# Designed miniproteins, single chains, part 24

Each design is a single chain, and the fold is of that chain. pLDDT is the mean over its residues in the fold that is shown.

## One batch from the design tools (miniprotein)

Design m810
Fold by ESMFold2-Fast:
Structure m810 (fold): chain A 56 residues (1-56)
Amino acid sequence: DAALVEAVKHASKALEAFQAGNEDEGRKHAQRAADAVGATPEQAELIYQSIKDVAA
């Protein structure tokens, strides 16, 4: 599924950005990952937190 591929791509970029200490880029890519799968605002927040937790 093209949407899942796009989401994984942005989630990976978010993870790299958080590991580099770039919160703005990490947040931007986490939001793009959420948008790619049509996530609700609640689900988008969970995606953001999950990626950030993995980066820690």
Scores: mean pLDDT 82

Design m811
Fold by ESMFold2-Fast:
Structure m811 (fold): chain A 56 residues (1-56)
Amino acid sequence: SAVEEAKERAIAAAEGKDAETATRMGALGAVQMGEAGGSPEEIQEAGREIARAGGG
């Protein structure tokens, strides 16, 4: 749940933002997911969703 919460927070923060801000939010989300025990695969998948939310 902590991993999913970190992912959802990062997606929400990136939504409607520019590519630079979305990348920054993705990096922060990756750190938070890793600290919560997220796997590299979960973090990589979340990164794709965060990038899509940011709109390029």
Scores: mean pLDDT 76

Design m812
Fold by ESMFold2-Fast:
Structure m812 (fold): chain A 80 residues (1-80)
Amino acid sequence: SGIGMALTLAGIMYRDYGAEIVATLKIMAAQGASEEEITAAATQYGDNQEQSLIDQGVEADVAKMAAEIFEGTVLREARR
């Protein structure tokens, strides 16, 4: 299913980039970045991953869903 593929792709993206991105967002917060700035940075990372998946031949709806799951995961982990 598209949902299953999106979850798998989000998991792969988090495995490859998640810890580094979470660390970056936490550093931004420690340096006084606003919640808006942190959210915008996470959205930018998500958009970059969505485009990368599309460039690799992933269907646009699946790529978007995977990127949104990834974005939500890094934001949640950065806020812990």
Scores: mean pLDDT 88

Design m813
Fold by ESMFold2-Fast:
Structure m813 (fold): chain A 102 residues (1-102)
Amino acid sequence: PFEELDKEEVLELVEKLVKMVLELEKRWEEIVKKLKELGSPLTDEEIEKLKELVKKLAEIAKEYLETKDAAGFFRKLAELVKTEEKDEESAEYLEKLAKVLE
């Protein structure tokens, strides 16, 4: 439960997630090449869907770097999870985390 996390720990988590997402976007073509070399069963259509998701995550991460709005970061992530994954439970937890950071 996110409610047990210290605000400082939550902010460190945001910085770590932002760094990971931006690195993933930067290395996407290299990652796809490695996945194909390793015999990944992912279709070209599935790879394209993942690319679009990574692009959306990277836009949210870049917005955080400009605003330093950690609450906004989690609200945008909740919207993405609700819309793309149809996971309302995870979206509710991300919304609660955003409120802790306000």
Scores: mean pLDDT 77

Design m814
Fold by ESMFold2-Fast:
Structure m814 (fold): chain A 73 residues (1-73)
Amino acid sequence: MPKVSVKITDKNGNEVFSYESDEDTESVDLSILKPGEEYTVEASAGDESLKITFIPYVDEDGRVGLDVLSEER
């Protein structure tokens, strides 16, 4: 299986989370992220890469969601 690499950086380029595994699925506790702040997730698996810039938010039901600003493949 291709190794999966995930890195989350804040708006200043500081790494707030990193993960590397040969599993196909990843989960991150989004409570580590500050709502309303901009973050970038960079993920790669084999020959594929994905970069998403987003702002986490808390909805009216108290659920964490993501406002996606951009996606690059």
Scores: mean pLDDT 71

Design m815
Fold by ESMFold2-Fast:
Structure m815 (fold): chain A 71 residues (1-71)
Amino acid sequence: AATRILSVEQVDDTTVKITYEGPDGRKAVVTVNLETGEATVTFEDGRTATFTLETDAKEAVEALKEELEKS
């Protein structure tokens, strides 16, 4: 099973919230800062992980929106 994007929500001009479902049906929420490229993932069990996107964060988010629109 593939990871599925469930929603992409623009919270403000620099912040996007992405909800996805993993292959096992577990959901996670990614909060992306478009200016810094910093992403924070919050898993269902309350774990968080923070990382910096190695690509343009805005470009990555637009790609995810396109995938959601095609689904």
Scores: mean pLDDT 73

Design m816
Fold by ESMFold2-Fast:
Structure m816 (fold): chain A 80 residues (1-80)
Amino acid sequence: AADAALAEGLAAFGARDYAAAIAHFDRALAIDPDNVAALVGRALAHEAAGDREAARADLLRAAEADPSLAEALREKAAAV
């Protein structure tokens, strides 16, 4: 399920295994493409890995998926 893949991604991110975190978030997004938590998690993992363009893309997609967080997510994307 998307929630299980999301939890695994967050655990890998906490362990600083950003490649594993991205792979788990990819799985969550394959199940639910608009999963805001998975998009934000993958963005943070890409930023930590040095891929700023991938991080921006995921933050902007998350902003479109959740209009209530759109301002904060767009501001974060501009700061990456």
Scores: mean pLDDT 85

Design m817
Fold by ESMFold2-Fast:
Structure m817 (fold): chain A 80 residues (1-80)
Amino acid sequence: ELIDKAIELFKKAIEEVKTNPDRARFYAAEAATLLIKAYPEKREEVNKMLLEVFKAIDAGDYDKAREILEKMIEFAKELK
């Protein structure tokens, strides 16, 4: 349940990343929070990926941000 909600939020982040990067950050952070709540032992790995998403957005590299968000979705699916 938490994982499915996190995947939905990562997908929303991907939709917004080019048009509204701040909203994409918000969705990515909320999704990461849900993953960490479901699997606290994955906190460090999830936060490292989230930081890379934020760095890509800060650099204006929206394609890289999308790539990392897709990797976070696959990571979440593997936990299911």
Scores: mean pLDDT 87

Design m818
Fold by ESMFold2-Fast:
Structure m818 (fold): chain A 79 residues (1-79)
Amino acid sequence: MISKLVAQMVGLMITAMADDDQDLVDLGKQQFEQLDAIDKQRQQALKNGDLKSVQELTEKLKQLLEQSLKELQELLDKS
């Protein structure tokens, strides 16, 4: 579920803010903007009843979230 991946990403951002890692926070914000754009398309497809597009966009969002989480975790580990 994308909600669990979002919660994990928020957790990493909270950790970065608590550790005052501004570079990690800034990168996370940029990645969130990309994820938000896809999620907005998914929400619009859902409102239109286009379940096929919703499924495709949900899979794309999940893959991108998993990749973003790995990138943020790698930076956090170096900080």
Scores: mean pLDDT 73

Design m819
Fold by ESMFold2-Fast:
Structure m819 (fold): chain A 72 residues (1-72)
Amino acid sequence: LLEEMIDEVRRHVDENVRLLRAGRPDELRGRVGEQGDLRWAVGWDLGAPPVVEGHVFHRGRLVERRRVEVPP
């Protein structure tokens, strides 16, 4: 489950980065969830530069953080 959630968060970050690079910000998909001791989130900030970020926490400990700046 933990490794599966890390892989899913990475995949969702990369997918949203791809959509931003393709000029499709209306198709971005966030993900937020929790199950037992697992918590995860994928989101974005359309500032300058735009950023896509994902996190996975297990028992309050950050086990994965993926942050990608998407220059114009």
Scores: mean pLDDT 81

Design m820
Fold by ESMFold2-Fast:
Structure m820 (fold): chain A 64 residues (1-64)
Amino acid sequence: MKTLTLDLEAATPEELQRKATEYLSKVVPEAPEAARKLGAIVGAAVAAGATSISATVSGAAGPA
């Protein structure tokens, strides 16, 4: 199992989404399931107008 932690602050929800997308793109090859779960959490937070997020998720290790 791989554990991913995301702790980001931004001036706008749009900037938060951009920063989170950059982070997730780097970790998807190592922990695709955990990255997918974090992506869903970020999407929900941005939709709610959040400008900060702190989340930890676990998932299966990637195939490589």
Scores: mean pLDDT 76

Design m821
Fold by ESMFold2-Fast:
Structure m821 (fold): chain A 100 residues (1-100)
Amino acid sequence: SKIEELKKKFEEAKKKGEEALKKGDVEGAIRSAKELVKIGVELMKLGEYDLALEAFDEAVKIADGAAKLAKKQGDKKAVLEAEIVAGIARIVRGVVKLTG
C-alpha cells in the first residue's frame, strides 16, 4: 500500500538524517529533513494524521540538529536553510493539529 511505502521511506529518511548528524554532514541532514517533510505532507493527504505528525516531529529534530551543527561549522547559509526547513515542518504540523 502507499501507506506502507511511506512508512518505509520515513524510517529510511530518519536513519539517514541521524547518520548525517553523527558524521557532521549538514547537507545530508537538511536533505533528510526535507524528505521527512515531503513524507509528512503525503501522509496528511492520505488522512494519516498521527503518522504525518510523527514525520514532521522527526523533520524538526533533524533540521534543528543540522542548524546547530552548521553554527559550529560557521556556515551561515546552511543555518538559514536548516531553520527554514524546521519552520516549515512546525507550520505544517500546526495545520495537522487544527484539521485532524
Scores: mean pLDDT 89

Design m822
Fold by ESMFold2-Fast:
Structure m822 (fold): chain A 65 residues (1-65)
Amino acid sequence: MAAEEEEARAAGWEPTTLTDAVSGVPLEGFRRYDEEEGATLTRLTKRGVERALELHDRIEAERAA
């Protein structure tokens, strides 16, 4: 199922890999150039958000040890 990717592409978003700011791990996301802002906007996929939460939980566990 690629519904999120199809919806994103229809709205002008392109699939890309984003680096998570906390873990430094590459995560699935989308990017789009915003003409009003003159900047590239980015967002994570639902899978990317789930992955980020998993990684953050792991980092907390490591720091607590």
Scores: mean pLDDT 73

Design m823
Fold by ESMFold2-Fast:
Structure m823 (fold): chain A 87 residues (1-87)
Amino acid sequence: GPFPEETPISSLSPEELREIARVGVENLEKMVRAAEKGMLTIEELEQRIKVGEVFLEAAKGAGDEELVKKIEELIKKLRELIEKKRK
């Protein structure tokens, strides 16, 4: 399927990249909520951050500053949750 991980991001249009980034925001928000409830391991959180970085690249490629900011904030929350689990 046309997933960012399976398709070169550089070959996609800004409109396609924006749609991928929007889906990424929804996915990351669900992951943050699951992580806040203690449902995710450190390894799962690290995997979600890597996926989030792909969606961040899509948002940057789309030139959508609001999506970039939103994804960066969600990645930051996931990183903070990892730090809390390590302590």
Scores: mean pLDDT 80

Design m824
Fold by ESMFold2-Fast:
Structure m824 (fold): chain A 65 residues (1-65)
Amino acid sequence: SSSQLLKELQRKQVQKDVADAIREIGAQIDVDLRLKQGASLDDIEAWAERQGNQKIVDEVKKLKA
């Protein structure tokens, strides 16, 4: 039914939003930890680009802006 379809779409959207929020928080924690360990923002960005970790690249670019 249409009501079941709407509930399924809402569930999937909530799951996506929660997963995206967890990934963003994780990237923020990783960048902060590496900075406290003496890494530069440029070093963290270069490392994240090599690993394909776009969330960390985005967080470093926000800090550089």
Scores: mean pLDDT 81

Design m825
Fold by ESMFold2-Fast:
Structure m825 (fold): chain A 90 residues (1-90)
Amino acid sequence: APVLSVLSKEEAEKLREKAKNQVNSEYQEKLAKLSAEQIIEFAKALAEKQAEIAERIAEEGATPELEEEAARELERFMEEKLEELLEKEK
């Protein structure tokens, strides 16, 4: 698939393992319900969102307020993306 050609299977598996280890038990349970393709899609979307946030922090400077806002934005993104993928699974 064109959109998946950027990620090797090995890189996708490492991202999947890292994501499972970094998320809380609620997110781990939701991730367990996703297909392999959905996990790759989630990991890719999360990586893109994290890169966007990192660039913004680097450009504006790392303040506690900006870091807190970024953390909340990332949490909302993760929740919305997981809900979207779970809805497609149903």
Scores: mean pLDDT 69

Design m826
Fold by ESMFold2-Fast:
Order: sequence, then C-alpha cells, then structure tokens
Structure m826 (fold): chain A 100 residues (1-100)
Amino acid sequence: MEEEVVRASRELVRTAGEAADQIAKTDPEAAKRIGVLAIAMGLLASGAVFDPSQAREAAEAIRELGDEMARIAEKHGLTDQSRAIREKTDRLAELLEKLA
C-alpha cells in the first residue's frame, strides 16, 4: 500500500510537470503555480506515508490542490492532461484514505 501511494504520487507529479512545461511557454506564472501545487501534493503524500494518522487530512488537501491544478491545465487547453490530473489525484486520495 505505501509503495502504491509513492508510485501514484510520482505519476501525478510527472503529469503535472508535463502540463507545466507546455504552459510555461505562454504563461510562466501558471506553470509555476502547477509546480508549487505538485510539490505540496508530494509532501502531503510523503507525510501521510510516514504518519498514517495524517492520511485523511492529506487526501482532502490533495483533492483540493489537484482540482486547482486540473483547472489551470483546462484553462490552457490541456483537456487530456486536466482529465489525467483529476484521475491521478482521485487515485492518490483513495490510496491515502485506505492507508488511514
């Protein structure tokens, strides 16, 4: 289960990075925001793996941060990446809820 959380977190961060790279050419501030959100989500997931008592709170925060990240991608026409961000965010949150 912990390995699944780490893997899901890495996949989400990778997808966010790909979206940020595409956005950076036209909107560097939006790309930076995606980067900040991805870092925050990674830290929340890592914290929950280290301390499972934090897992439910981390799952809630990750869903909120992931929604913001998906909305930024969608505004920049990255519909497929927005959908992938939402799907990977939901998967990560579900894994964290099971870790608690």
Scores: mean pLDDT 86

Design m827
Fold by ESMFold2-Fast:
Structure m827 (fold): chain A 78 residues (1-78)
Amino acid sequence: KEMEERKKIVKDMYDKILNGIKPQSEEEKKIVEEFKKKYNDYLAEMDKATTQEEFDEILRKFGEDFNKYLDKISEIQK
């Protein structure tokens, strides 16, 4: 139940961020689509987590992929 609440917070936060992004180019669209697929995979993995440790590991990996996504977007906008 607590992990479900944490997943909801993560989902609400990132849904807001991702829905705020309007890709300006085909390259940006590809990066956004790639990240959205990973995001959905992470949400599914969070649903399967049975311990707080497993959930935290999933969230850490998600954060790393999100940072890579931000770096790619930043490079294109440069």
Scores: mean pLDDT 76

Design m828
Fold by ESMFold2-Fast:
Parts: C-alpha cells; sequence; structure tokens
Structure m828 (fold): chain A 83 residues (1-83)
C-alpha cells in the first residue's frame, strides 16, 4: 500500500510537469503493486495495470494531465490512510 501511494504521488508530479509518458509508467507500476498487495497473481496484475493505464491515457486526453494528477493525489492519500 505505501509503495503504491508513493508511486501515485510521483506519477502526479510527472503529469503536472507535462511528462505524460513517465507519469503513466509510474501509474502502471503503482496499480501493479497495489494489485499484488491484494493477492492478485502477477500475470493478472500486469494485465489489469495495462488496462488501467490505457483508461488513464484517455482521461488525460479528455481532461488534461493536471486534472488527472489531482485524482492521483487523492487516490494516494486514501491508500496512505488505509495502510
Amino acid sequence: LKEAAELLKEAAKKLEAGDVEEGLELFKEAVRKYLLSQGVPEEEAERLAELATEYMRKAIEKYGPKFVAEILKGAAKVLEEEA
């Protein structure tokens, strides 16, 4: 949980800076680590992280990277409170 929250915060910082591809890579790793911590098998965690990253790319296209960064910061805060 803590590692996933930290990766989401770094992803948000990259998106705010305009580094969309780096932000998406960090987001993908955050989702993967979160799913592994919940007991999801590695292959399924990787597949679901890829799907989540594709949805996030579409959200950035529609709403902009700064808006998506705010969502990721909120998600990181929730994960930190649950850890």
Scores: mean pLDDT 82

Design m829
Fold by ESMFold2-Fast:
Structure m829 (fold): chain A 75 residues (1-75)
Amino acid sequence: EAEKKAKELIEKAKKEIEEQMKEAYKMLEEGKLTGDYEGRPVSLPEVREKVKEEMEKVAKQLLEQIEKHILEYIK
């Protein structure tokens, strides 16, 4: 049944994205992610918070695209 498979794929994608975000947050907190965001180092607490917000935004957009693609294939 296509509907059940689509739901399972979407749930799997959500779980995978959540796990990747948790790992990225951990790396950011541990200072393993180095670089600049808007010309400021990610070691700064204010920049870290901003990077986390952008990560959440990107993850949300990615999930929406995955869901849309799966649903388009089922239609």
Scores: mean pLDDT 74

Design m830
Fold by ESMFold2-Fast:
Formats: structure tokens, C-alpha cells, sequence
Structure m830 (fold): chain A 93 residues (1-93)
């Protein structure tokens, strides 16, 4: 439904905001975090397979250049874990 799609979009926005906060707390640079959030958001909203592949390549390159990839992985894992109960509830609707 349209209502479910809107709730999923709002959950995605909250998840990305939480990831940003957790990544910054772990010492990742704001400009790098903001770029990662933008790439992830674009990748999830595009329907063009070629654009998805391009965005994935840009994301992988940025991750390879990170001084602390463990901080990124921990922030991403924690953000997903914290929103999982809401995501599961929304999926069941």
C-alpha cells in the first residue's frame, strides 16, 4: 500500500540518520559519512541497474579509502539492529 511505502521510506530516513550519528560518534569524518548516506539513499531509490552498479562501485571505493572501516561496519550494524523491531513490525503489516 501507499501507506506502507511511506512508512518504509520514513524508517529508511531514520535508519540513515541513526547511522550518521553512530558513525560520527565513532570518529568518522562528517563529509565521508554524508557522502556514504547520499550514495546509499540514491542506490535504494534508483530503478536503473546501471546506475545501481555505478553507485555500488563509488561506495566500495569510498569504503576502501576509509581509515577506520571497522567503525563504519559497527555503526551500520548497530543502526540496522536498533531499527530491526520496527522493520519487522512494518514488514508484517
Amino acid sequence: SAEKKEKMRELLDRTLELFRELALERGLEPEVVDRLVELIRKGLTTSDPAEKEKLQAETEKLLEELEDPEAFEEAAREAVERVKPEADKLAAE
Scores: mean pLDDT 80

Design m831
Fold by ESMFold2-Fast:
Structure m831 (fold): chain A 67 residues (1-67)
Amino acid sequence: VVEDQIALFEKRLAVSKALADAGVPEAERAAQHFERAIEALKNGDLETAQRHADEGVAHLRRAIAAA
């Protein structure tokens, strides 16, 4: 369900924003990608949503490794 996917991306966005607020630069990039993924999902653009979600996960992994 698209709503469940949006909820998952919103949780990842919240974590990314919390890390960005703590001063982790890679976390801000992760947050931007998850915001775009959520927007794309709401617009029915599954391909764009998946691309941004993948980029968000990559940046979030780097943020966690750097913290």
Scores: mean pLDDT 83

Design m832
Fold by ESMFold2-Fast:
Structure m832 (fold): chain A 85 residues (1-85)
Amino acid sequence: MKAAVFFETSAETAKKIMEDNGAEVTEVETPIGTTLVGKGKDLTANAVVIDGKATGVFVGSEEKAKEIEEKLKADPSATNVGLLR
């Protein structure tokens, strides 16, 4: 089953979590800010970066999503972290 983790954190923290989970991170400039797109074998992610804050979602297996939720909750820069099953 797929699950999603929504979050708000620093752009640096979001990118690090994507990279640590084997995702290839692409930065796309848009009129409203930069979008981070993470594509990995077991994880995909999208986040919009505005004023250095990344707001987005990680999507993966339920187990992978739980791992990411725990990491985000342990990070003092992360807020509004939640798991969707």
Scores: mean pLDDT 80

Design m833
Fold by ESMFold2-Fast:
Formats: C-alpha cells, sequence, structure tokens
Structure m833 (fold): chain A 96 residues (1-96)
C-alpha cells in the first residue's frame, strides 16, 4: 500500500531528524492532513507539536492521521496530500 509505504518513510525520516526538525515535520504533516480533512489546522498542529516530544507518540499520531486521510479522501486528494507530505519531509531533512 502506498499509504503504508508513506507511513514507513515518515517514521524513518523522524528517526533521522534532530528533535527540532522532527517536531516541525510532525506539526507540518498534521497541519496538511487537517487542512485536507476540513479540520482546524492550527489546533491539530499544536497538538502534534506537543506529542512530538515523544518520538513513539509522534509516529503513532502521524500514522493515525495518514490512515484517517486515506479512508476519508478521494484517490486524487490522497495523491496530492502524499505529494505535499513528501515535499515537507524533504525540506525538513535539508534543515537537519
Amino acid sequence: SEVEELIKEVEATLERLDKDSAKRLVGRVARLIAEALGEDPERVERIAEILAEDLEKAKEFVAGLIREAAEKLSPEELEELIRRIREVMREEEEKS
């Protein structure tokens, strides 16, 4: 599954990043998913950043959001979301 592959890619990236970059990545990914789902992006980003102090909680939270998006979004919306998530992962890796 492309969704499960993305989750593994995000988890591996979070493990490689420094703490500040990992927190930013978790917040940015959470914000993108919240926007796609019509949720409050600022609220979801704040929750994600708090959880990101614990790497395992951050991984679980992001994986849950990605799976929720996969269930609720159209194939076209999901493809665009995956593209945007990969873009923010690349940007945060460049900062580390």
Scores: mean pLDDT 85

Design m834
Fold by ESMFold2-Fast:
Structure m834 (fold): chain A 98 residues (1-98)
Amino acid sequence: MAALERALELLREDPRDRAAVERAAALAEPVVEELAPAMAAQSADSPLARLWREITAPVRPIIQKARETGSVEPEELAEAVRAWLEALRALLEALAAE
């Protein structure tokens, strides 16, 4: 949670700065890595596993394209990363509540 909160804080302070968005995404990577094996272990038809795939899939191509070409709109990248971080926080909170 601490790394995710820090990532959201960076994005909030400099949402228009591509470098700040990339730093926020980099801080979130360990959270994704910790969660990924647990999500992979879920039944494929599990609502949590489906939600995880639907939430994370759109962001990876956008980040990859930004790194490779630099042509992704900064606002699109910032919005995708923000939605991803907020969804990760919501998923972690839901898992903790069980």
Scores: mean pLDDT 65

Design m835
Fold by ESMFold2-Fast:
Structure m835 (fold): chain A 71 residues (1-71)
Amino acid sequence: MNEKMTEISQKVRDLAEKSLEDGRQYAEELAEKAEDESVKTTARMTAKSLGRILERERREKEEEERRRLES
């Protein structure tokens, strides 16, 4: 159980290193397709975590643009 979840997390992490969006999409697909509730929960949480990273980067870009205009 835990070993399989670790493998899934590692695969998502490997994808995310190349593209955070690809990693998030893979995790979202796992959350929908996986038959195991534990895998679904882990995948959903991973997708949310990657989504937060993407949102933070987007927010930082917006804040930087606003700061440049304000300053």
Scores: mean pLDDT 73

Design m836
Fold by ESMFold2-Fast:
Structure m836 (fold): chain A 75 residues (1-75)
Amino acid sequence: MELSDLASEAATFIGQQVGKELGTDDTVKIIEYLSDEEVLERLLKEAKEKFPELTDEEIEKLREHILGVAKEALS
């Protein structure tokens, strides 16, 4: 599934924020952290604050994209 350019930038921002919070660029650790629904919802809210043009639909697609990547990578 392709994200819009804005949603792709938001995904990059989320990855950078998680890396800063965890002090790591380990993809598995980042994915495990993002698999927590409360963490993911908080980071999606932060992304919306950074990119206020993101629609609720784009945020939902971004959530689905992140969870899909996590499911594939952890399986």
Scores: mean pLDDT 75

Design m837
Fold by ESMFold2-Fast:
Structure m837 (fold): chain A 73 residues (1-73)
Amino acid sequence: MQELLEKVEKHLEELLEYIKSISDKELAIEKLRQAIEELDKAIEHAKSLGMEELAEVLERHKRKFEELLKELE
């Protein structure tokens, strides 16, 4: 579990940095919306499996993606 949480967190951080590096604002917004949708599905799945710590990590990163989306809109 711990190793999975660390890998998920690192991947989400790398994805956020990648999206921040996109110079095309419209493309960045599209990628953010896709990431948020995927995170919503992952959070629901994690909760259905009783993986509370994973769901919490995913929810924290979803908030960061939503904040960036608001800044770009």
Scores: mean pLDDT 82

Design m838
Fold by ESMFold2-Fast:
Structure m838 (fold): chain A 68 residues (1-68)
Amino acid sequence: AAEERAEKAADRVVDAIVKAYNLTPEQRERVREAAREGALKNKDKSDQEILTAAGLAAGREVLELLPE
């Protein structure tokens, strides 16, 4: 289903970001929620577009959590 595809894409993005930035469990939860929201908003699009949207949403959240 489209929601399952979106959730899978979000999980992949979150795993990569958590490993790269060594996030706390609380920060991980926020990044996961952002990635999932971005993916779900684009769930009817291609797999590449869903993955890109999840990555952009997660990346934006990380920038807000970490000092510039």
Scores: mean pLDDT 77

Design m839
Fold by ESMFold2-Fast:
Structure m839 (fold): chain A 88 residues (1-88)
Amino acid sequence: KVKELLEEDRRIVEEVAEKVAEMVRNGDLPEFDEEERELMEFYRTRLGLSERRARLLVLARRLGRPLGLDEASFELAAERALERLEEE
């Protein structure tokens, strides 16, 4: 039961990561709303993330939240998106 839930979350994380990487590669970056701008500043100031990593995390949250992902899964999706972008 717990294992099946984690496997499903992993699949959703990879789908979110691919979509985030696709948006960045295509230059199709959506305009951040006020909450997302505040969240990006929080990630940069509180978590010490670079602007690039903070932006990826905000995008992962935007796409992952409607799919039921938690904050840790947003972080994982952002890291997976970054890996995809750094591998060309």
Scores: mean pLDDT 76

Design m840
Fold by ESMFold2-Fast:
Structure m840 (fold): chain A 57 residues (1-57)
Amino acid sequence: EKEEKRRELILESASESVKAIGYAARHVVNPEDEESKEKADEYIERSNKLDEEAKKL
């Protein structure tokens, strides 16, 4: 069902955004932790892609 797939994408997007927040917080505490900054950016991008896919359904 299209609605079920959309809900799955929204939940995955939310999960990825929570991970991004976690990594962003780590980078704020340790500004020299470039890996955490990169991971935060990656998870934000993944969250945005999933959200856009959900909106297209």
Scores: mean pLDDT 82

Design m841
Fold by ESMFold2-Fast:
Structure m841 (fold): chain A 60 residues (1-60)
Amino acid sequence: KIIEIIGIGVSKSEEDALKKAKEAAEAKVKELGGEIISEESTVQKIGDQYVAYVKITAKV
């Protein structure tokens, strides 16, 4: 079965926002016993914050 997980991270640092988003998505895949097939990321700056989205496609 193929699933998609989206992790979201928010921080004043682009790098930190992306790391948080990735960690959240990876943690969920691990919780579900999934195997990561692909990963894609997007970051947007909103005011003084960065919002990162990491989409992981996993096989469970």
Scores: mean pLDDT 85

Design m842
Fold by ESMFold2-Fast:
Structure m842 (fold): chain A 63 residues (1-63)
Amino acid sequence: SSKIEKAKKDYDKTKKEVEDRGDEMARRLSEDPEGSGDDVRRTVSDDDKRLKEMKDNLKKVLD
């Protein structure tokens, strides 16, 4: 139960952080579409990986 609660909180926190950073990345692309593309792609890729890891951890704990 405590492991499930922690995993849910970690997933929810990571999801919110990814959403907030997504908004920031969209703003950066608007300000510098040519110069920011590589940094934005890397950041989005890293966030996707982290979110997947948190989701997989939650799924594992629910088993």
Scores: mean pLDDT 81

Design m843
Fold by ESMFold2-Fast:
Structure m843 (fold): chain A 78 residues (1-78)
Amino acid sequence: AKARSAQALKETANDVEKSMTELTEKKLAELEAQRDAAAKQGPELAEKVQKQIDDVEALREAGLRVVEQMKAQGEALE
């Protein structure tokens, strides 16, 4: 029971990691296009969009750390 729960947690963590990566890359591409459009209107507007890009990257990094903690908990459950 515990071993299966640990395996399921690791599989779920891997699925979440994959989904987060794909969604984040798609969102970053959209924001990069918005940054390019904003840059044509002014550099300050482009920097505002860049901060949103940085925020999304920071959120992804934090999410991946949580995923790694879930994997480590799965390992500890054995």
Scores: mean pLDDT 79

Design m844
Fold by ESMFold2-Fast:
Structure m844 (fold): chain A 70 residues (1-70)
Amino acid sequence: SEKLAFLREKLASLAPDDVVGRNATLAMIAALQGDIDAALEHAEAAVEAAGLTLSEEEREALRALLEKAA
């Protein structure tokens, strides 16, 4: 798929120390492959790397966004 190819190219171009960008990109790839649980794990890792936390309500909102993006 065009979106998967774009995200894989983006992942390859990211700096090795860009933990936020890498996890955010991996979350989108997982969502597009239908693995919403893996997408949420990567999204939580990106949020934590940014120094933030997700509430249960924010996690459910993120799940809905990831499902819609797939």
Scores: mean pLDDT 80

Design m845
Fold by ESMFold2-Fast:
Structure m845 (fold): chain A 98 residues (1-98)
Amino acid sequence: SPIDEINKILDETKEKLIQAVKEGKSRRELLEIIDNAFQKIYKIIDSDPSLTEEQKKKLKKLLLNARTEIIHALKNGDVEKFNEIIDKLKEEIQKILS
């Protein structure tokens, strides 16, 4: 299921972000983790013939909004906010694909 694959990527991305912050990685390196994950999700969305064009557009908008929120959280040093943003993103994706 595309939702299962996307959820797995988002969960792995949360763990990588938390670990990278603990290791003192730069903002650029943290954004690379996010962008790599989102690129994989975009490929899943674009390659899935069961998804409508409207669903694909809504999903991509959610990802873009989440990326913006994560960048804002990085500026504030709010690591707890990453968990909230990604968990909310997972819920919103599930609603579109349900």
Scores: mean pLDDT 84

Design m846
Fold by ESMFold2-Fast:
Structure m846 (fold): chain A 71 residues (1-71)
Amino acid sequence: MDPLPSDDEIDRLSLEAYFRLLAAGVPEEEAARVAREIAKTALQLREEGASRSEVEAAIRELTDRALAEAA
């Protein structure tokens, strides 16, 4: 079993973050920018050998931070 997150998993988590930001009232352009930054960070962490759980935790932290700024 692959210990690294798949491309599909990173894409799905980034899209989930995007829709959560939109639901919180973040403008579409800003939500798209943040989601892209989350995806880029996740890909970079995977390239550096971060585990699936480490990448997932980083995505959650970035998403929670963006949601807190939107509130």
Scores: mean pLDDT 80

